# Designs tried in a protein design run: designed miniproteins, single chains, continued (3). Part 59

Each design is a single chain, and the fold is of that chain. pLDDT is the mean over its residues in the fold that is shown.

## One batch from the design tools (miniprotein)

Design m10172
Fold by ESMFold2-Fast:
Structure m10172 (fold): chain A 77 residues (1-77)
Amino acid sequence: SKREKLLERLERIKELLREGNFSEAMELAIEMGIELDIPEGVLSALLRVIQEAKETGDVEGAVERLERLVEEWLASK
């Protein structure tokens, strides 16, 4: 399902963030947004969180924010 694919890709993005691979995390988020028809506002928020993690080094805070954004969007569907 699209939900299962979303959660799978989110888990991979979280792994990439923990590895410090921010560029690949951004690329996967964009690919996920296109494939799963994620609203532009939600996708922009996800990309902002990844960028802020890169700038601040707060990877675990970013992981928590990504999980909340995805949960909130899924609850709104």
Scores: mean pLDDT 84

Design m10173
Fold by ESMFold2-Fast:
Structure m10173 (fold): chain A 104 residues (1-104)
Amino acid sequence: MKELIEKILEVLSKFFNEEQLKHVERALELMVELGLSEEELEELLEKLKKAKSKEEMIEILRETLDKVADRKMAELKKANDVVGFAATGILKAAGLFELELALK
């Protein structure tokens, strides 16, 4: 996981400065916490390599965060895990906010 996150940040370093990359790194760590797999991180890396702009990269990251968070929330809802559902919603919001800050 850590090595894949580092490779993703290296690809992003062409468009993002050091402070912006810290926000992306925190968003990626939140995605992993939410259940993003190593295989999904590899797919994300390949998508980001093909991206042509900062905005396109952030959109790819936002779509990945939404997908993994919504999947986790659906699992927790089926399990009647009210606290886990609420906590996952907070982590999703935090990740989206980190990605917004990466554009500033």
Scores: mean pLDDT 88

Design m10174
Fold by ESMFold2-Fast:
Structure m10174 (fold): chain A 88 residues (1-88)
Amino acid sequence: EAKKLLEEAKKLAEEVAKKVKELALEKKASLEEIEEAVRELAEKADELIEKARELIEKEGLSEEEKKLIEEAQAAVAEAAAAVAEAEA
């Protein structure tokens, strides 16, 4: 279950980063709209990561699960960086 939550969080964060970069390049959305959409998706991704961490802490942490957490966190950080770049 934890693995599924982490994979979903990573996917959400990656989709956010891609969408933000696309919108920023084309200037098809206001910066405010981009920031709002990213915030909502980032909050969902963070919640999924936290739920996965709670499950992992209960059962013990495998190397595979550590890697998934790192990947999910990196994807969320990349989404945040994309927003900062869009702000220019």
Scores: mean pLDDT 68

Design m10175
Fold by ESMFold2-Fast:
Structure m10175 (fold): chain A 106 residues (1-106)
Amino acid sequence: AEKFIKEVEREFVAFVVASALRMIGIEIDGRLKGEPKEEIIKRIEEEYKEAVKELEEFKKKKLEEIKKKYPEKYEELSKKIEEIAKEAKETLEKLKEKIIESVEKE
């Protein structure tokens, strides 16, 4: 079970990194195309909303995997996954805010 939780944690970290890179890519693309800051920010906000939806779906999938593989430990392991998902979401939100701040200042 511990190995499974560490693997889930790594997958959530990889998801946050990939999502942040997509938002950074939107800023770079928008600047290169000379898009208004408002349009760049809107695209970043839309990407963030999609990332949050994907993160919630990924969490649900991992909770179903635990229910199937470790039914006796479901309560304990589900709490750990909920904590990992919460930390991932909070990190993603902070990264989104920093990227938008970068767009607004320049």
Scores: mean pLDDT 87

Design m10176
Fold by ESMFold2-Fast:
Formats: C-alpha cells, structure tokens, sequence
Structure m10176 (fold): chain A 67 residues (1-67)
C-alpha cells in the first residue's frame, strides 16, 4: 500500500473506533514516506472525533519524523 492508502485506511479505522490499529497504520505510513503534515491532518481528524489521546499519539509520530 502507498503511504496515502495507509493514511486513508487509518482514517476509516478512527471512524470505527479502532484507534490502536489506526496509530499502527499511521506509523507505517510515516516509515514509508508520508509527510509529517499528512499525519498531523489525521491527528486533527482524531481530535474532531473526540479522540484526544489518539490525536496526541499521531502528533508524536509526525514530530518524530519531522525536523
């Protein structure tokens, strides 16, 4: 799967409440070259869904893979 496909799947998993699986796919996307900005957009979506802890975890992934 492309990084973009992994992030789209992670978004679907967040909508299903499968937060840990979504975090794992976001981390895989980052390892495969997803931009930190794309992962932050996913984190913002998690926050909109009321998933504050998941949003913080996703931001942590983005920060790790950014400068």
Amino acid sequence: MTPEELLEKARELLEQGKDLEAIKLANEAAQKGATPEAIRELADYAKELGRDDTSEALRGIADYYSK
Scores: mean pLDDT 86

Design m10177
Fold by ESMFold2-Fast:
Structure m10177 (fold): chain A 59 residues (1-59)
Amino acid sequence: MKAEKLIKKGEEYLKKGDLEKALEYYQKAIDTGIKNKSPKEVIDKASKLENEVVDKLAA
């Protein structure tokens, strides 16, 4: 699965309010993007979304 598809799945879980699953998919997107040498922009987008979910969980 491409990193972009994992980001989309994370966004779906975020819309459902499942923050833990959203975080899991964003982390998978980062790992997959790094391993597959995806564009820096894709990896940065996944990292930004991960941080947003982490902030919501910490609140």
Scores: mean pLDDT 81

Design m10178
Fold by ESMFold2-Fast:
Structure m10178 (fold): chain A 107 residues (1-107)
Amino acid sequence: MERIEALIKQLEERIKEDPDNVADLSELGRLYNQLGKYEKAIEYYKKALEIDPDSPITPYTLANLGRSYNKLGKYEEAKRYAQKALEIDPNNELAQRVLGEAEKNLA
């Protein structure tokens, strides 16, 4: 029932107060990805990784980066990020799907 744009605005206000909140940055990336704003999604995911590359959510962030790159047709980048996610969490379903889509388009 909450609009994606309203949630983005709330998260952007939170990031003004706490710019190092990795979870909020990753969630902003996910929401921009849902809106089809893939370059904006990549920007927020990369910020999350820069702040804390060893965060427990890092496999999720890497998998979503790969998904955004797949949507942009950048399959080599998508494959690289999905592989990094699977190195940390081999059972990450999103990363497995992203890798499969990238490899299919590179074959």
Scores: mean pLDDT 85

Design m10179
Fold by ESMFold2-Fast:
Structure m10179 (fold): chain A 68 residues (1-68)
Amino acid sequence: DIELETAESLKEALESLGIKISLEEALELVKKLSEKKATTFEEVVELLIEMGIISKEEGEKLLKKLLS
């Protein structure tokens, strides 16, 4: 339940950045972030690339847009 709510919030945040992600993908992302103890946006982008949700080029553009 809490994990589902976190996944829904993460999905909304990513969609606001132009990333298409399903709720199921968001749940898997939350689980992977928890396993890696990842808390940075950079680690989120790396996992999105590993999951095939975004390309490496898309990830680099996102990091540049949000960090600078």
Scores: mean pLDDT 77

Design m10180
Fold by ESMFold2-Fast:
Structure m10180 (fold): chain A 60 residues (1-60)
Amino acid sequence: SELEEQADELLLKAVQAASKGDFESAGKLGLEAGRLYKEAGDEERAASLEKGAQTLLEHA
């Protein structure tokens, strides 16, 4: 779906931000990707991304 494709793009950007040490941006992008996965019906992936993103933001 278009939502999943958009979420995948945001997740890729989150990974790129983390690789540059920008954990603040990585966490925010991860949360947005999780929101789109949830809207697409992938609640398990959304919950996993939300937890991971919260951890990144807490340590940013």
Scores: mean pLDDT 84

Design m10181
Fold by ESMFold2-Fast:
Structure m10181 (fold): chain A 85 residues (1-85)
Amino acid sequence: SAAEAAKKRAEELKKQAENFVEQSEKSADGIAERVGKEVAAEMARTGSDYLRAKAKEVADNPEAAQAYLEGAERLDKLAKEYEEK
């Protein structure tokens, strides 16, 4: 059914969002150590913007959109943590 297809798509997209967040967190951490926290914060914010754009692309699937928005919020929080001196 359409509902089952939407749920399966949401689960697949949720995994993609989670993997992107995990990779972004690791990359930002490495950048913070090697280059600086300001660059790490910019990288995290760029990742958040990407996830928010993806949420809009999948707005017809609310569960998938929510997963991307939650990922974006996690990267926004990470950026803010790096901006703290």
Scores: mean pLDDT 84

Design m10182
Fold by ESMFold2-Fast:
Structure m10182 (fold): chain A 105 residues (1-105)
Amino acid sequence: MERELILRAIGLLLRTIGLELDLEKSDLSEEVKEALKEALEELKKAGMELLKSKASLEEKEKALELLEKALELLEKALKSDDEEEALKLAEEAKELAKEAIKIAS
């Protein structure tokens, strides 16, 4: 179980890096790009904290689920043609990443 969790967390971090590269190539507004970049930085920080975490397996699994949901919201935000929706999704993802850090800490 713990090995599977570690592999999922590493996969999450790799997907986050991939999304950062996609964001750099996107034609999104500067405001949306900055919001998505901040959310991706919080997600990377949370993923790294999770890998170093001494929390229980149950707490780590809960934190990982929040981070996976945050990444899904950011993937949706990057594909959105609605700036307001993209900004809302980025803020929701950032809050989920912060909650995951609290659980993993």
Scores: mean pLDDT 85

Design m10183
Fold by ESMFold2-Fast:
Structure m10183 (fold): chain A 113 residues (1-113)
Amino acid sequence: ARALLERALAELRKAIENLKEALKYVSDPAVRAAAEAHLAEAEAALAKAEEALAAGDLEGALEALREALDALRAAIRVLERAISPEGRPFLLEAEENLRLAAWHLALAKIVLE
């Protein structure tokens, strides 16, 4: 279970990097602010997940990683309507990172059940 949660955490970190790059291609300040707020929520949730993993709390880590996943999905929803074509590759990479993270989290849940 731990290895699956660590893989999900790594994919969520890659999604954050790609979404920060995508933000460079958004001119609307309201969209930028909303996406930045969701990124901050995701970074806070990842910090909780790292603390839970360090404490051996795999269920707490799973919950925190799911919180980060939901925040990053919200960031993508905000960005996808306002992003320029040049920024879209970063958004697609972030979507792929989230798909991989979701898969690892689903497998971790089965192992912990």
Scores: mean pLDDT 88

Design m10184
Fold by ESMFold2-Fast:
Structure m10184 (fold): chain A 74 residues (1-74)
Amino acid sequence: MKLPSYETIYTYLKSLYESSLERTGDKEKALAVVEKAVAHLKEEAKKLYSEEDFQEFEKRLDEALAKIKEEAEK
């Protein structure tokens, strides 16, 4: 799949957050891992996608990350 759905992105980032939280025991460190993954995905996507597809993918990544941060703060 060229452009993953919001749910696919959210599920991936949420799993990464939960795994990192289990490993580190620290919400800030776990969020830093997710933010680093988002930055890496954006960098790779910018090389592979058209400008239009990249903007849509970036929007989905940012919305998924925002939701995870919101849930982490409760």
Scores: mean pLDDT 82

Design m10185
Fold by ESMFold2-Fast:
Structure m10185 (fold): chain A 100 residues (1-100)
Amino acid sequence: SEAEKLFEEGEKLFKEGKLEEALEKYKEALKLLSEELPGTDERVAEAYFKLGEVYYKQGKLEEAAEYYEIAYKIYKEINGDEEKAEKVKKKLEEVKEKLK
């Protein structure tokens, strides 16, 4: 899908340290996914998580926490993706600790 292509482009840009470009690709992917899928879809949760990762790497900790919290809530609602929920929870806890 177009959203999958945008995720792949965003991941490449993120690995290259092109954080603003990665952010744009992940935001565009999230917009497309949100128009096509219910808000409880795993792909929507992953888009929020990827946005949190970009903000975290930029040092934008409040934004990172907001996106991680949304991703965590969605993964919990999906019921059965305990590993992904736990991974996001750990990232959220790390960010919250840095904000103290």
Scores: mean pLDDT 83

Design m10186
Fold by ESMFold2-Fast:
Order: C-alpha cells, then structure tokens, then sequence
Structure m10186 (fold): chain A 103 residues (1-103)
C-alpha cells in the first residue's frame, strides 16, 4: 500500500516537473520519499527540481542520497558533478565526474 501510494506521488511529481511547476514537483517527490525512502529515482528527480529552481545546495543533497541508494546510477553522479560546478566546487565536481566514468 505505501509503495503504491509512493509511486502515485512520484508520478505526480514527474508530471509537475515536466510542466515546469517545480515547487509542486518538489512537494510530491517529498511525499514519495516519506513513504518510500529508498526510491533512488524520487531522490534524483527531487534534485533535478531543486536544480531547476537554482537551489544547487539542495540539488547536491538529493543527488548524494540517490547515489547512496543506487551507486550504479551514472546520471546521478553526472548531475551531482554539474550542480557542484554551479556552486564553484570545481575539484569536488571533477572527483564525482571521474567516478561517473568508472560506472
């Protein structure tokens, strides 16, 4: 039941993200991860929504959580590196970009 409800919230978050309604996307992805904290995709997309709003610190936080859950998600490593570059953390970004190439 909780996992089905989490999937419905993830689907709503994806819909709002696609429409450019980033704050609503964040709300529904947050509800999805409250119900299913190990949903790596929800954490990745929450990071993407924060990045679209220019909140690179929050984007980094959620990309790191996505990697902790699914370290084989090359997209999460690349998105983390890109967000770190936006924060001026160039050396840290290079480290994660290189890690993405090893996956």
Amino acid sequence: SKKIQAQLYEDLGRSYLGKGEYEKAIEFYEKAIELDPKNARAHLNLGRAYEKLGDYEKAVEYYKKAIEINPKNKTAWRNLADALEKLGKVEEAEFYRKKAEEI
Scores: mean pLDDT 89

Design m10187
Fold by ESMFold2-Fast:
Structure m10187 (fold): chain A 63 residues (1-63)
Amino acid sequence: EEEERRVQERIDELNKKAETFGKKAEEYRAQGKHEEADYYYSKSVAYRLLAVGEEVELWIRRR
C-alpha cells in the first residue's frame, strides 16, 4: 500500500544516514580523534534505532 511504501522509503533513508555516520566515526577513530568518533557513532546508533522502530511497525502491519 501507499503508506507501507512511504515507511519503507523512510527506513531506507534512516539506514543510509546511520551508515554514513558510522563511516565518519570510523574515519575519526582511525585519526585518533576518539571524542569525535564517539559522537558520530552515537548518531549512527540513533538513526539505526529509529529505522528498527519503523521496521517493527511495518512488520506488525503486514501480519
Scores: mean pLDDT 81

Design m10188
Fold by ESMFold2-Fast:
Structure m10188 (fold): chain A 58 residues (1-58)
Amino acid sequence: SLAEEARRYAELAEEYARKGDAERASYYATMGVVLGLTAGDEEAAARAKEAGLLARKA
């Protein structure tokens, strides 16, 4: 489902942010936000957004 995909993308964004791969983290974060909002999964969208912000700040 889109909600499950959004959550997976959010988790990938978090992992790549921790690895210091800002470009990969930002890509997965963007996908997680888009899919999360489309699926109505506000938690997945929020997690993805937070991961993207952390990656850009690092």
Scores: mean pLDDT 82

Design m10189
Fold by ESMFold2-Fast:
Structure m10189 (fold): chain A 65 residues (1-65)
Amino acid sequence: MEEIYNKLRALVDSGQEEEAAKLAREAVERGEITDEHIDYFRRLATHDPSPRIRRGAEAAVEAIR
């Protein structure tokens, strides 16, 4: 359950927007991501001091809207 979430966090942390978006969609389809995990990425997209992390998180969140 947390394996795909941990991989998604790594992609977000490295600013890999396209890969983060694809994995976020897969995680939702597989039921391996919770609303709490989604809220975590929403907070990162808005509040993280790193522009790289904000972009990665924004890409993941937009992919699952």
Scores: mean pLDDT 80

Design m10190
Fold by ESMFold2-Fast:
Structure m10190 (fold): chain A 100 residues (1-100)
Amino acid sequence: TEPIDHSKPRLLVSILISRHPDRDDVVAIFVDTLDPNNRVVDSEQFVFRAPRSWSLEELREWALEFIERRYPDYRLVDERVSQDPHDPRVTHVVLVYQPK
């Protein structure tokens, strides 16, 4: 992973993956564009349903491809994955992108 350049704008991408035993998984993607002073200058939200047959890795790969197609001038510089402390069915993925 390359170090984050705090002098550049970045995309903070928060992904919430909700897995259910009896229905399609829900993937919510929040994209905040931050300026060099950490001010949110743009915010977008996307919500998708994903087949239960997809693994967490397949959902992650799909989400990365979605972001790369939507924001082609940005590259991934940091990734963190954590389980929701209140719901074990919910996984949080936080991605940080910077301009190429």
Scores: mean pLDDT 79

Design m10191
Fold by ESMFold2-Fast:
Structure m10191 (fold): chain A 80 residues (1-80)
Amino acid sequence: MEKEEILKLAEKRAEELKEALIKAGVPEEKAEEIKELMIEAAKAYVEGKFEEAEELNKKALELEKEAIEEVGEEKVRKAL
């Protein structure tokens, strides 16, 4: 897969997650931060910065977990 294809796919997936989180009641700013971290992780990955990509993904997952706990996991699952 070409670098551009990886980034495009990551952007699409991050955007879908952002929309689902906002629909579930997560503040737009928080959902956007999670999206940005996911895209930054993908950029680091395609540049061969695997440790940086892993750290960014971990941060995105932690924020996603906090957001889901705040609005309720069931609401997020229904929005997806």
Scores: mean pLDDT 80

Design m10192
Fold by ESMFold2-Fast:
Structure m10192 (fold): chain A 57 residues (1-57)
Amino acid sequence: SLKEKAEKLFREAGRALAAGLPTGNYDEAIKLFEEALKLDPNNVAAKQALEVAKSRK
């Protein structure tokens, strides 16, 4: 259940990241990736995506 919730948040974070591309605003994606990592801290892809999103702010 928690892993499934983390997967949903990770997918939503990816969509938010794509939606932020035209404006350069990744705040929503950062929040969603952080929430996904709280539920599944071993998601390497989420860690990498969060680092990239934060570096582009």
Scores: mean pLDDT 79

Design m10193
Fold by ESMFold2-Fast:
Structure m10193 (fold): chain A 59 residues (1-59)
Amino acid sequence: SKERIEKLEKEKEKLEKQLRELEAQYAKNSTPQLKKQIEITRKTIENLEERIEALKKRG
């Protein structure tokens, strides 16, 4: 489904923007909380990419 892929791609773009903001904050002041948020966000983006790829292979 192209519509489902587009929705996941928009979600991914939003998370990638959030990741860039978190990385910029971490560069100014590295805290364990920011590092954890960056790691979680990266894993979520990776999961979305895998879901998008799986949907593309089906259609």
Scores: mean pLDDT 85

Design m10194
Fold by ESMFold2-Fast:
Structure m10194 (fold): chain A 117 residues (1-117)
Amino acid sequence: MVKVTESGGGTVPAGGSLTLTAKASGFETNPVLMAWLRQRPGEPLRAVASTAGSERNAGYAPEVAGRATVSMDVEKKTATLTLRDLRPEDTAVYYAVAVSFGDKQSYLGEGVEVTVV
């Protein structure tokens, strides 16, 4: 069974930094993309960052550009998101997504809560 598991959430101070890690398991083929989404209170899901197996293929949403770093280890099926200079508007549930082209399907994690105070 395919699973995406996130870790590293919690309460963090404004101006600090946060590192979230996601692991994808149960794939017959390695995921070709991993991405991070977030849902702020009362708002829709929004993209934060994505990567396709290397740092150079990373993409970032404008609201986090310059203060976010995303990376992926294809063999370990892990993706890491680091956010710096945290703001109260970074308070959200963060979800990792793994995309497999083998079955043409996206797999969403259960989400990890982040509160910036």
Scores: mean pLDDT 79

Design m10195
Fold by ESMFold2-Fast:
Structure m10195 (fold): chain A 59 residues (1-59)
Amino acid sequence: MPSLEELLAEAREIGRRAREIAKELGVPESTVLREIEAQPDDAPLEERLEAARRRLERA
């Protein structure tokens, strides 16, 4: 069970990476965050980020 500190660290990392992906693809950060949230929560963070990025690249 992740600690509150681990959950906050993950949230900050997601925000940072979502901003980078948004800049690379020219889409709003909210669009990237929505696609990350659409991925399975049990998947590793890096896999969720890559899946979201691939989805947006094909849009």
Scores: mean pLDDT 77

Design m10196
Fold by ESMFold2-Fast:
Parts: sequence; C-alpha cells; structure tokens
Structure m10196 (fold): chain A 77 residues (1-77)
Amino acid sequence: SKKALILTRGADEEEVKKLLEDPSVEKVYYHIFVDPSLVALAKELGKEVVRIPGFSMQDVIDKEKELRAQGYEVTIV
C-alpha cells in the first residue's frame, strides 16, 4: 500500500529516519515550523517532498484528510 508522512513541529529525528526507511512512503509533507534538516533528509532519500502552506494545525489535518481520500496510509509526526 502507498504511504504518506506529514512532519510537524517537534518531529523526532530518530522516528522520522525510521519512517523514511519504508520504501512505500512515497510522499513527505512538512508544516512551516518543521526542522529543515528533516526536510533535507527526506529529499536526500529521494522522497517527493512538499510544504503544507499556512500557520495552523488545521492545515495538517486537512492535508491528512486529502491524502487518505486519495488512498494513502498517513502518519503524522
């Protein structure tokens, strides 16, 4: 099954690294307050990386709903 990862403020580096090892994780989304080093790591591992615009956790919730509707298994960290 296809998976998507959403990174939020305070995402744990070790947890993110483990999740990125899963080859079924195709898409990584990140909110504005996410550590840039985690975004860079996802790009280095060849993931499709996209910023979630906006300033509220509602933007994250809306993106999770959108991705689930597209058939993705979504993990938020």
Scores: mean pLDDT 87

Design m10197
Fold by ESMFold2-Fast:
Structure m10197 (fold): chain A 74 residues (1-74)
Amino acid sequence: SNEDVALLQVNELIQQALAEIDANPDLDIDALLAKLKAQIKQIAAELNVSQDFLDTMLAMADHVFKQKARELAA
């Protein structure tokens, strides 16, 4: 399904973003998250994914980045 394709692409982008954070501790995490969200919105538009599913994918990215920010602050 288009939702399965979107999730696979979004998960790849999230993993790449997390790897960038691990490689560069001084990285602007807020700027990286904003870029990631823009890419997720583009994928959703291209695959004609529902707004509810887009909101779910955006929330997933927010959650993962919030967890990573806590990890780095510890």
Scores: mean pLDDT 87

Design m10198
Fold by ESMFold2-Fast:
Parts: C-alpha cells; sequence; structure tokens
Structure m10198 (fold): chain A 90 residues (1-90)
C-alpha cells in the first residue's frame, strides 16, 4: 500500500541520516518526524521505533526532541505511549 511504502521510505531516510553530519541529520530527523505525523497510528509507531534507534546510536538531541514531540502532542494515546516508552529506554 502507499502508506506502507511511505513508512518504509521514512525509515530508510532515518538510516541514511546516521551517515550525515549532525546539522543535516537534525534537519532530516525533523522532516521525517513531521511526515510521520500524517501516517496512521501503527505506522507512526514504526517510525518512532526507528527514531529511537537513531537517537540511541548518535546521541543527537534532534531524535530525542522528536520523540518528546510525539509523546506530548500526539492525539493518539498509543502513539504518545510508544514515544514515552522509547524515551525511557534511551
Amino acid sequence: SETVARTVALKLRLVAATLEDEERRAETIEQVGREASTLPPEEQIEVINALAKVAKKTGDKAGIEQLKRFAEESPDPRVAEAAKKKIEEL
């Protein structure tokens, strides 16, 4: 489906971002976070899991900030709880 393809593309962009410099990586992470918020809840959670992996690997503030945004601002409780859990696991 188009939704699955969009989710896979965002996850791949996050993997590629680990090879970018910190400033460009922060920009990519922020863009991916914004695009992910337009996905259905289950697909948003998949991108949140990928964001958490990048944040853990790089230590970058941008990944943590996007996880906090999902935790605080997501209208879906499942998405917010998934983001909170990933922040706690960092």
Scores: mean pLDDT 86

Design m10199
Fold by ESMFold2-Fast:
Structure m10199 (fold): chain A 60 residues (1-60)
Amino acid sequence: SAEERAREIREAFRRLGEERAAEARAATPDPAEAERAAEEARRYYVRLGEMIAEVERKVL
């Protein structure tokens, strides 16, 4: 269903966001900046996943 596909897309981008957050944390030497970069990465990919899921839902 369109709802199930939207959920799968959101979950995929949530997982990608966590992966990119871990990469940002590892790449950033300062611990406070590392956590900020990780949080920005998570928010970016969660938001992107929500937008893509909404577009897919409208097309289906």
Scores: mean pLDDT 83

Design m10200
Fold by ESMFold2-Fast:
Structure m10200 (fold): chain A 80 residues (1-80)
Amino acid sequence: MEEFYQRLVEESEKKIKEAKTDKEKAMAYLNLGVAYLHLGEYEKAIESFEKALQIFKKLGDEVGIETAEDLLARAREKLG
C-alpha cells in the first residue's frame, strides 16, 4: 500500500501543475492530502487539505468545503 500512496503523491503533484480548472486543482490537493495521510506525513496532509479548502471556498463548492474540512480535522487529530 505504501508504494500506491507514494505514486499517488507524485501523480497528484503532477495533476496540480497540469490542472486546467480550480476544481481539478482542488481535487488534486485532496488526493495529495489523502496520500500523505496514509503515509503518516500528517503535516503535509494538513497543508494539502488546507490548499484544497481555500480553492473550494473560492469556488463556493459547499460539498468540497465539507470534504476538505472533514479530512483536515482527521489529519489534525493524528498530530494531537
Scores: mean pLDDT 86

Design m10201
Fold by ESMFold2-Fast:
Structure m10201 (fold): chain A 55 residues (1-55)
Amino acid sequence: MSIGEARGLVGLLSQMSREQLLDLARATTDPRIREALLRLAEGDTEGALELLAEH
């Protein structure tokens, strides 16, 4: 996804609880999105943004 789209998504998700982020990560089938959600649950916003943005 675009950097702007990734930033918007990270901003929204970072307002969720750790438990909600972990539940969402377990439900996803996309390994990149799952890893990004796990990073957000750990408080790593930069790592999550990097994974969600296009290379």
Scores: mean pLDDT 78

Design m10202
Fold by ESMFold2-Fast:
Formats: sequence, C-alpha cells, structure tokens
Structure m10202 (fold): chain A 89 residues (1-89)
Amino acid sequence: MEEAKKHLEEGKRLFEEGKYDEAVEHYQRAIELDPNLAEAYLNLGKVLAKLGRFDEAIDAFVKAKKLDPNLEEALQALREILRQQGLIP
C-alpha cells in the first residue's frame, strides 16, 4: 500500500518534469503493487495521452473509471480522447 503510493507520487513528479517514459514506469509499478489504485490508472492514462499512445490511454482511463466511478476526471479525459479520434461526436 505505502510503496504503491510512493511510486504514484514519484510518477506525478516525473510527469511535471516532462519525463513521461519514467513516469509511465512508476505508474505501472504502482499498479503492480496495488491493482485497485484508480488514481494510478488515471495518471497513467494522462501520460500515455501526452505520448500519443491513445489506445493505451483509453484502456487506462476505462480501468480508472471502473475502479472508482466517482473519478469524473477519468470520464472527461476519456470523452476528449474519443472525440479527438472521431469515435464519438
């Protein structure tokens, strides 16, 4: 639990620094340690979208919303990506 949150926080720091590939590794490690950590999937989706990896970003946002239905940010991000890809109006 504590270790997963530590990797989540380090991933957020790396994302702010523009170190997107390193942020992905820390978010994936957080998920490996705590597969129910919705916030890690949310942040993984955000960094994958920044990297142009839209299919993987969509998968991450869907998982985040399934784990925490109150994560409105995940739903909003998912809708924006789907609109940008022309999959929804």
Scores: mean pLDDT 82

Design m10203
Fold by ESMFold2-Fast:
Structure m10203 (fold): chain A 92 residues (1-92)
Amino acid sequence: APSPAARRAAVELVGKTVEAAKKGTEEKRQLALDAMRQGMASPSFADFAGHLARAAAIAGPKTEEFARRVADRITELDAEAGEAMRAALEEV
């Protein structure tokens, strides 16, 4: 099971990503929230974390940088989830 610290880091990133998406352009907002919805439908923490990182990158450069730091922290706690986040961030 994912560590409580990894879950807390992901929840913090969710909040920042949603707020950034709300303040962005209509197109970026739609794409970021769609990526977030895909993550929320995911049965695994690693898949959720990957979709979350993608949503953060779409939401803007500040949330992308925050997501990179969160990915580093999560990699230390949950290697699969960290890998999923880094793969999503490299795709941008």
Scores: mean pLDDT 81

Design m10204
Fold by ESMFold2-Fast:
Structure m10204 (fold): chain A 80 residues (1-80)
Amino acid sequence: MTLSAEELVKKLEEIIEEYKKTGDKEAAIEKMVELFKKASEENVTEALKKIKEKLLKNNDEEGLKLLQEAANKYYDELDK
């Protein structure tokens, strides 16, 4: 089952909140990358746009950095 952009945003928000409680950056990045792999590249792009807007509105620099690292790792793992 392919995750929608809206469902991705909700799950990414949950991972960011869990990371803030645990400090486990590696686990958070791995969970985010797994979610990205379960969605189409178009839905990942849309979800990243939406969650980035939310994090910017909330001045969440830590969440933005985590999101950027997860996105970079996802794109590095794409063969094309």
Scores: mean pLDDT 81

Design m10205
Fold by ESMFold2-Fast:
Structure m10205 (fold): chain A 93 residues (1-93)
Amino acid sequence: SKREAVERAAEEAKRAVEAAKAGDLEAVERHLEEMRREAVRAGLPEEEAERLVEAALELARKAIESEDPRESAAYLTAMAIILIGLVIDAELA
């Protein structure tokens, strides 16, 4: 169902942020890919889902590579905002 797809997208979004905080870029990529699949299943246009996932992955990479904890926290916050927006858009689609 659409509700189950949205719930799974939200769970994968949370796991992606947790992986980014842990510095595990491979896990971030896996969770973002699963989130993309569930968001598209919920009805989000594929091109929009891909664009938002790519933006989130870039922010995760910058957070992991940053030597400044404040800069890392800012990138993680921006990533979380994008992923929350994606989940909302998937619910409303």
Scores: mean pLDDT 89

Design m10206
Fold by ESMFold2-Fast:
Structure m10206 (fold): chain A 59 residues (1-59)
Amino acid sequence: SEASELLRKGEVYFREGRYKEAAEYYRKAADLFEKAGDTDSAEVLRRIAKDLEEVAKKK
């Protein structure tokens, strides 16, 4: 699915330490999960994205 592809891209950026880009792909995946009715997965991914964005800004 598109959501799975976006998650894989996010994982690649995460492994490279590119947390801002990783967060962007996790947010895109979350939007697709929410549209599919998977609110739980969307919430988890948005929390991860928010944490990664904060790490990129503060640390």
Scores: mean pLDDT 82

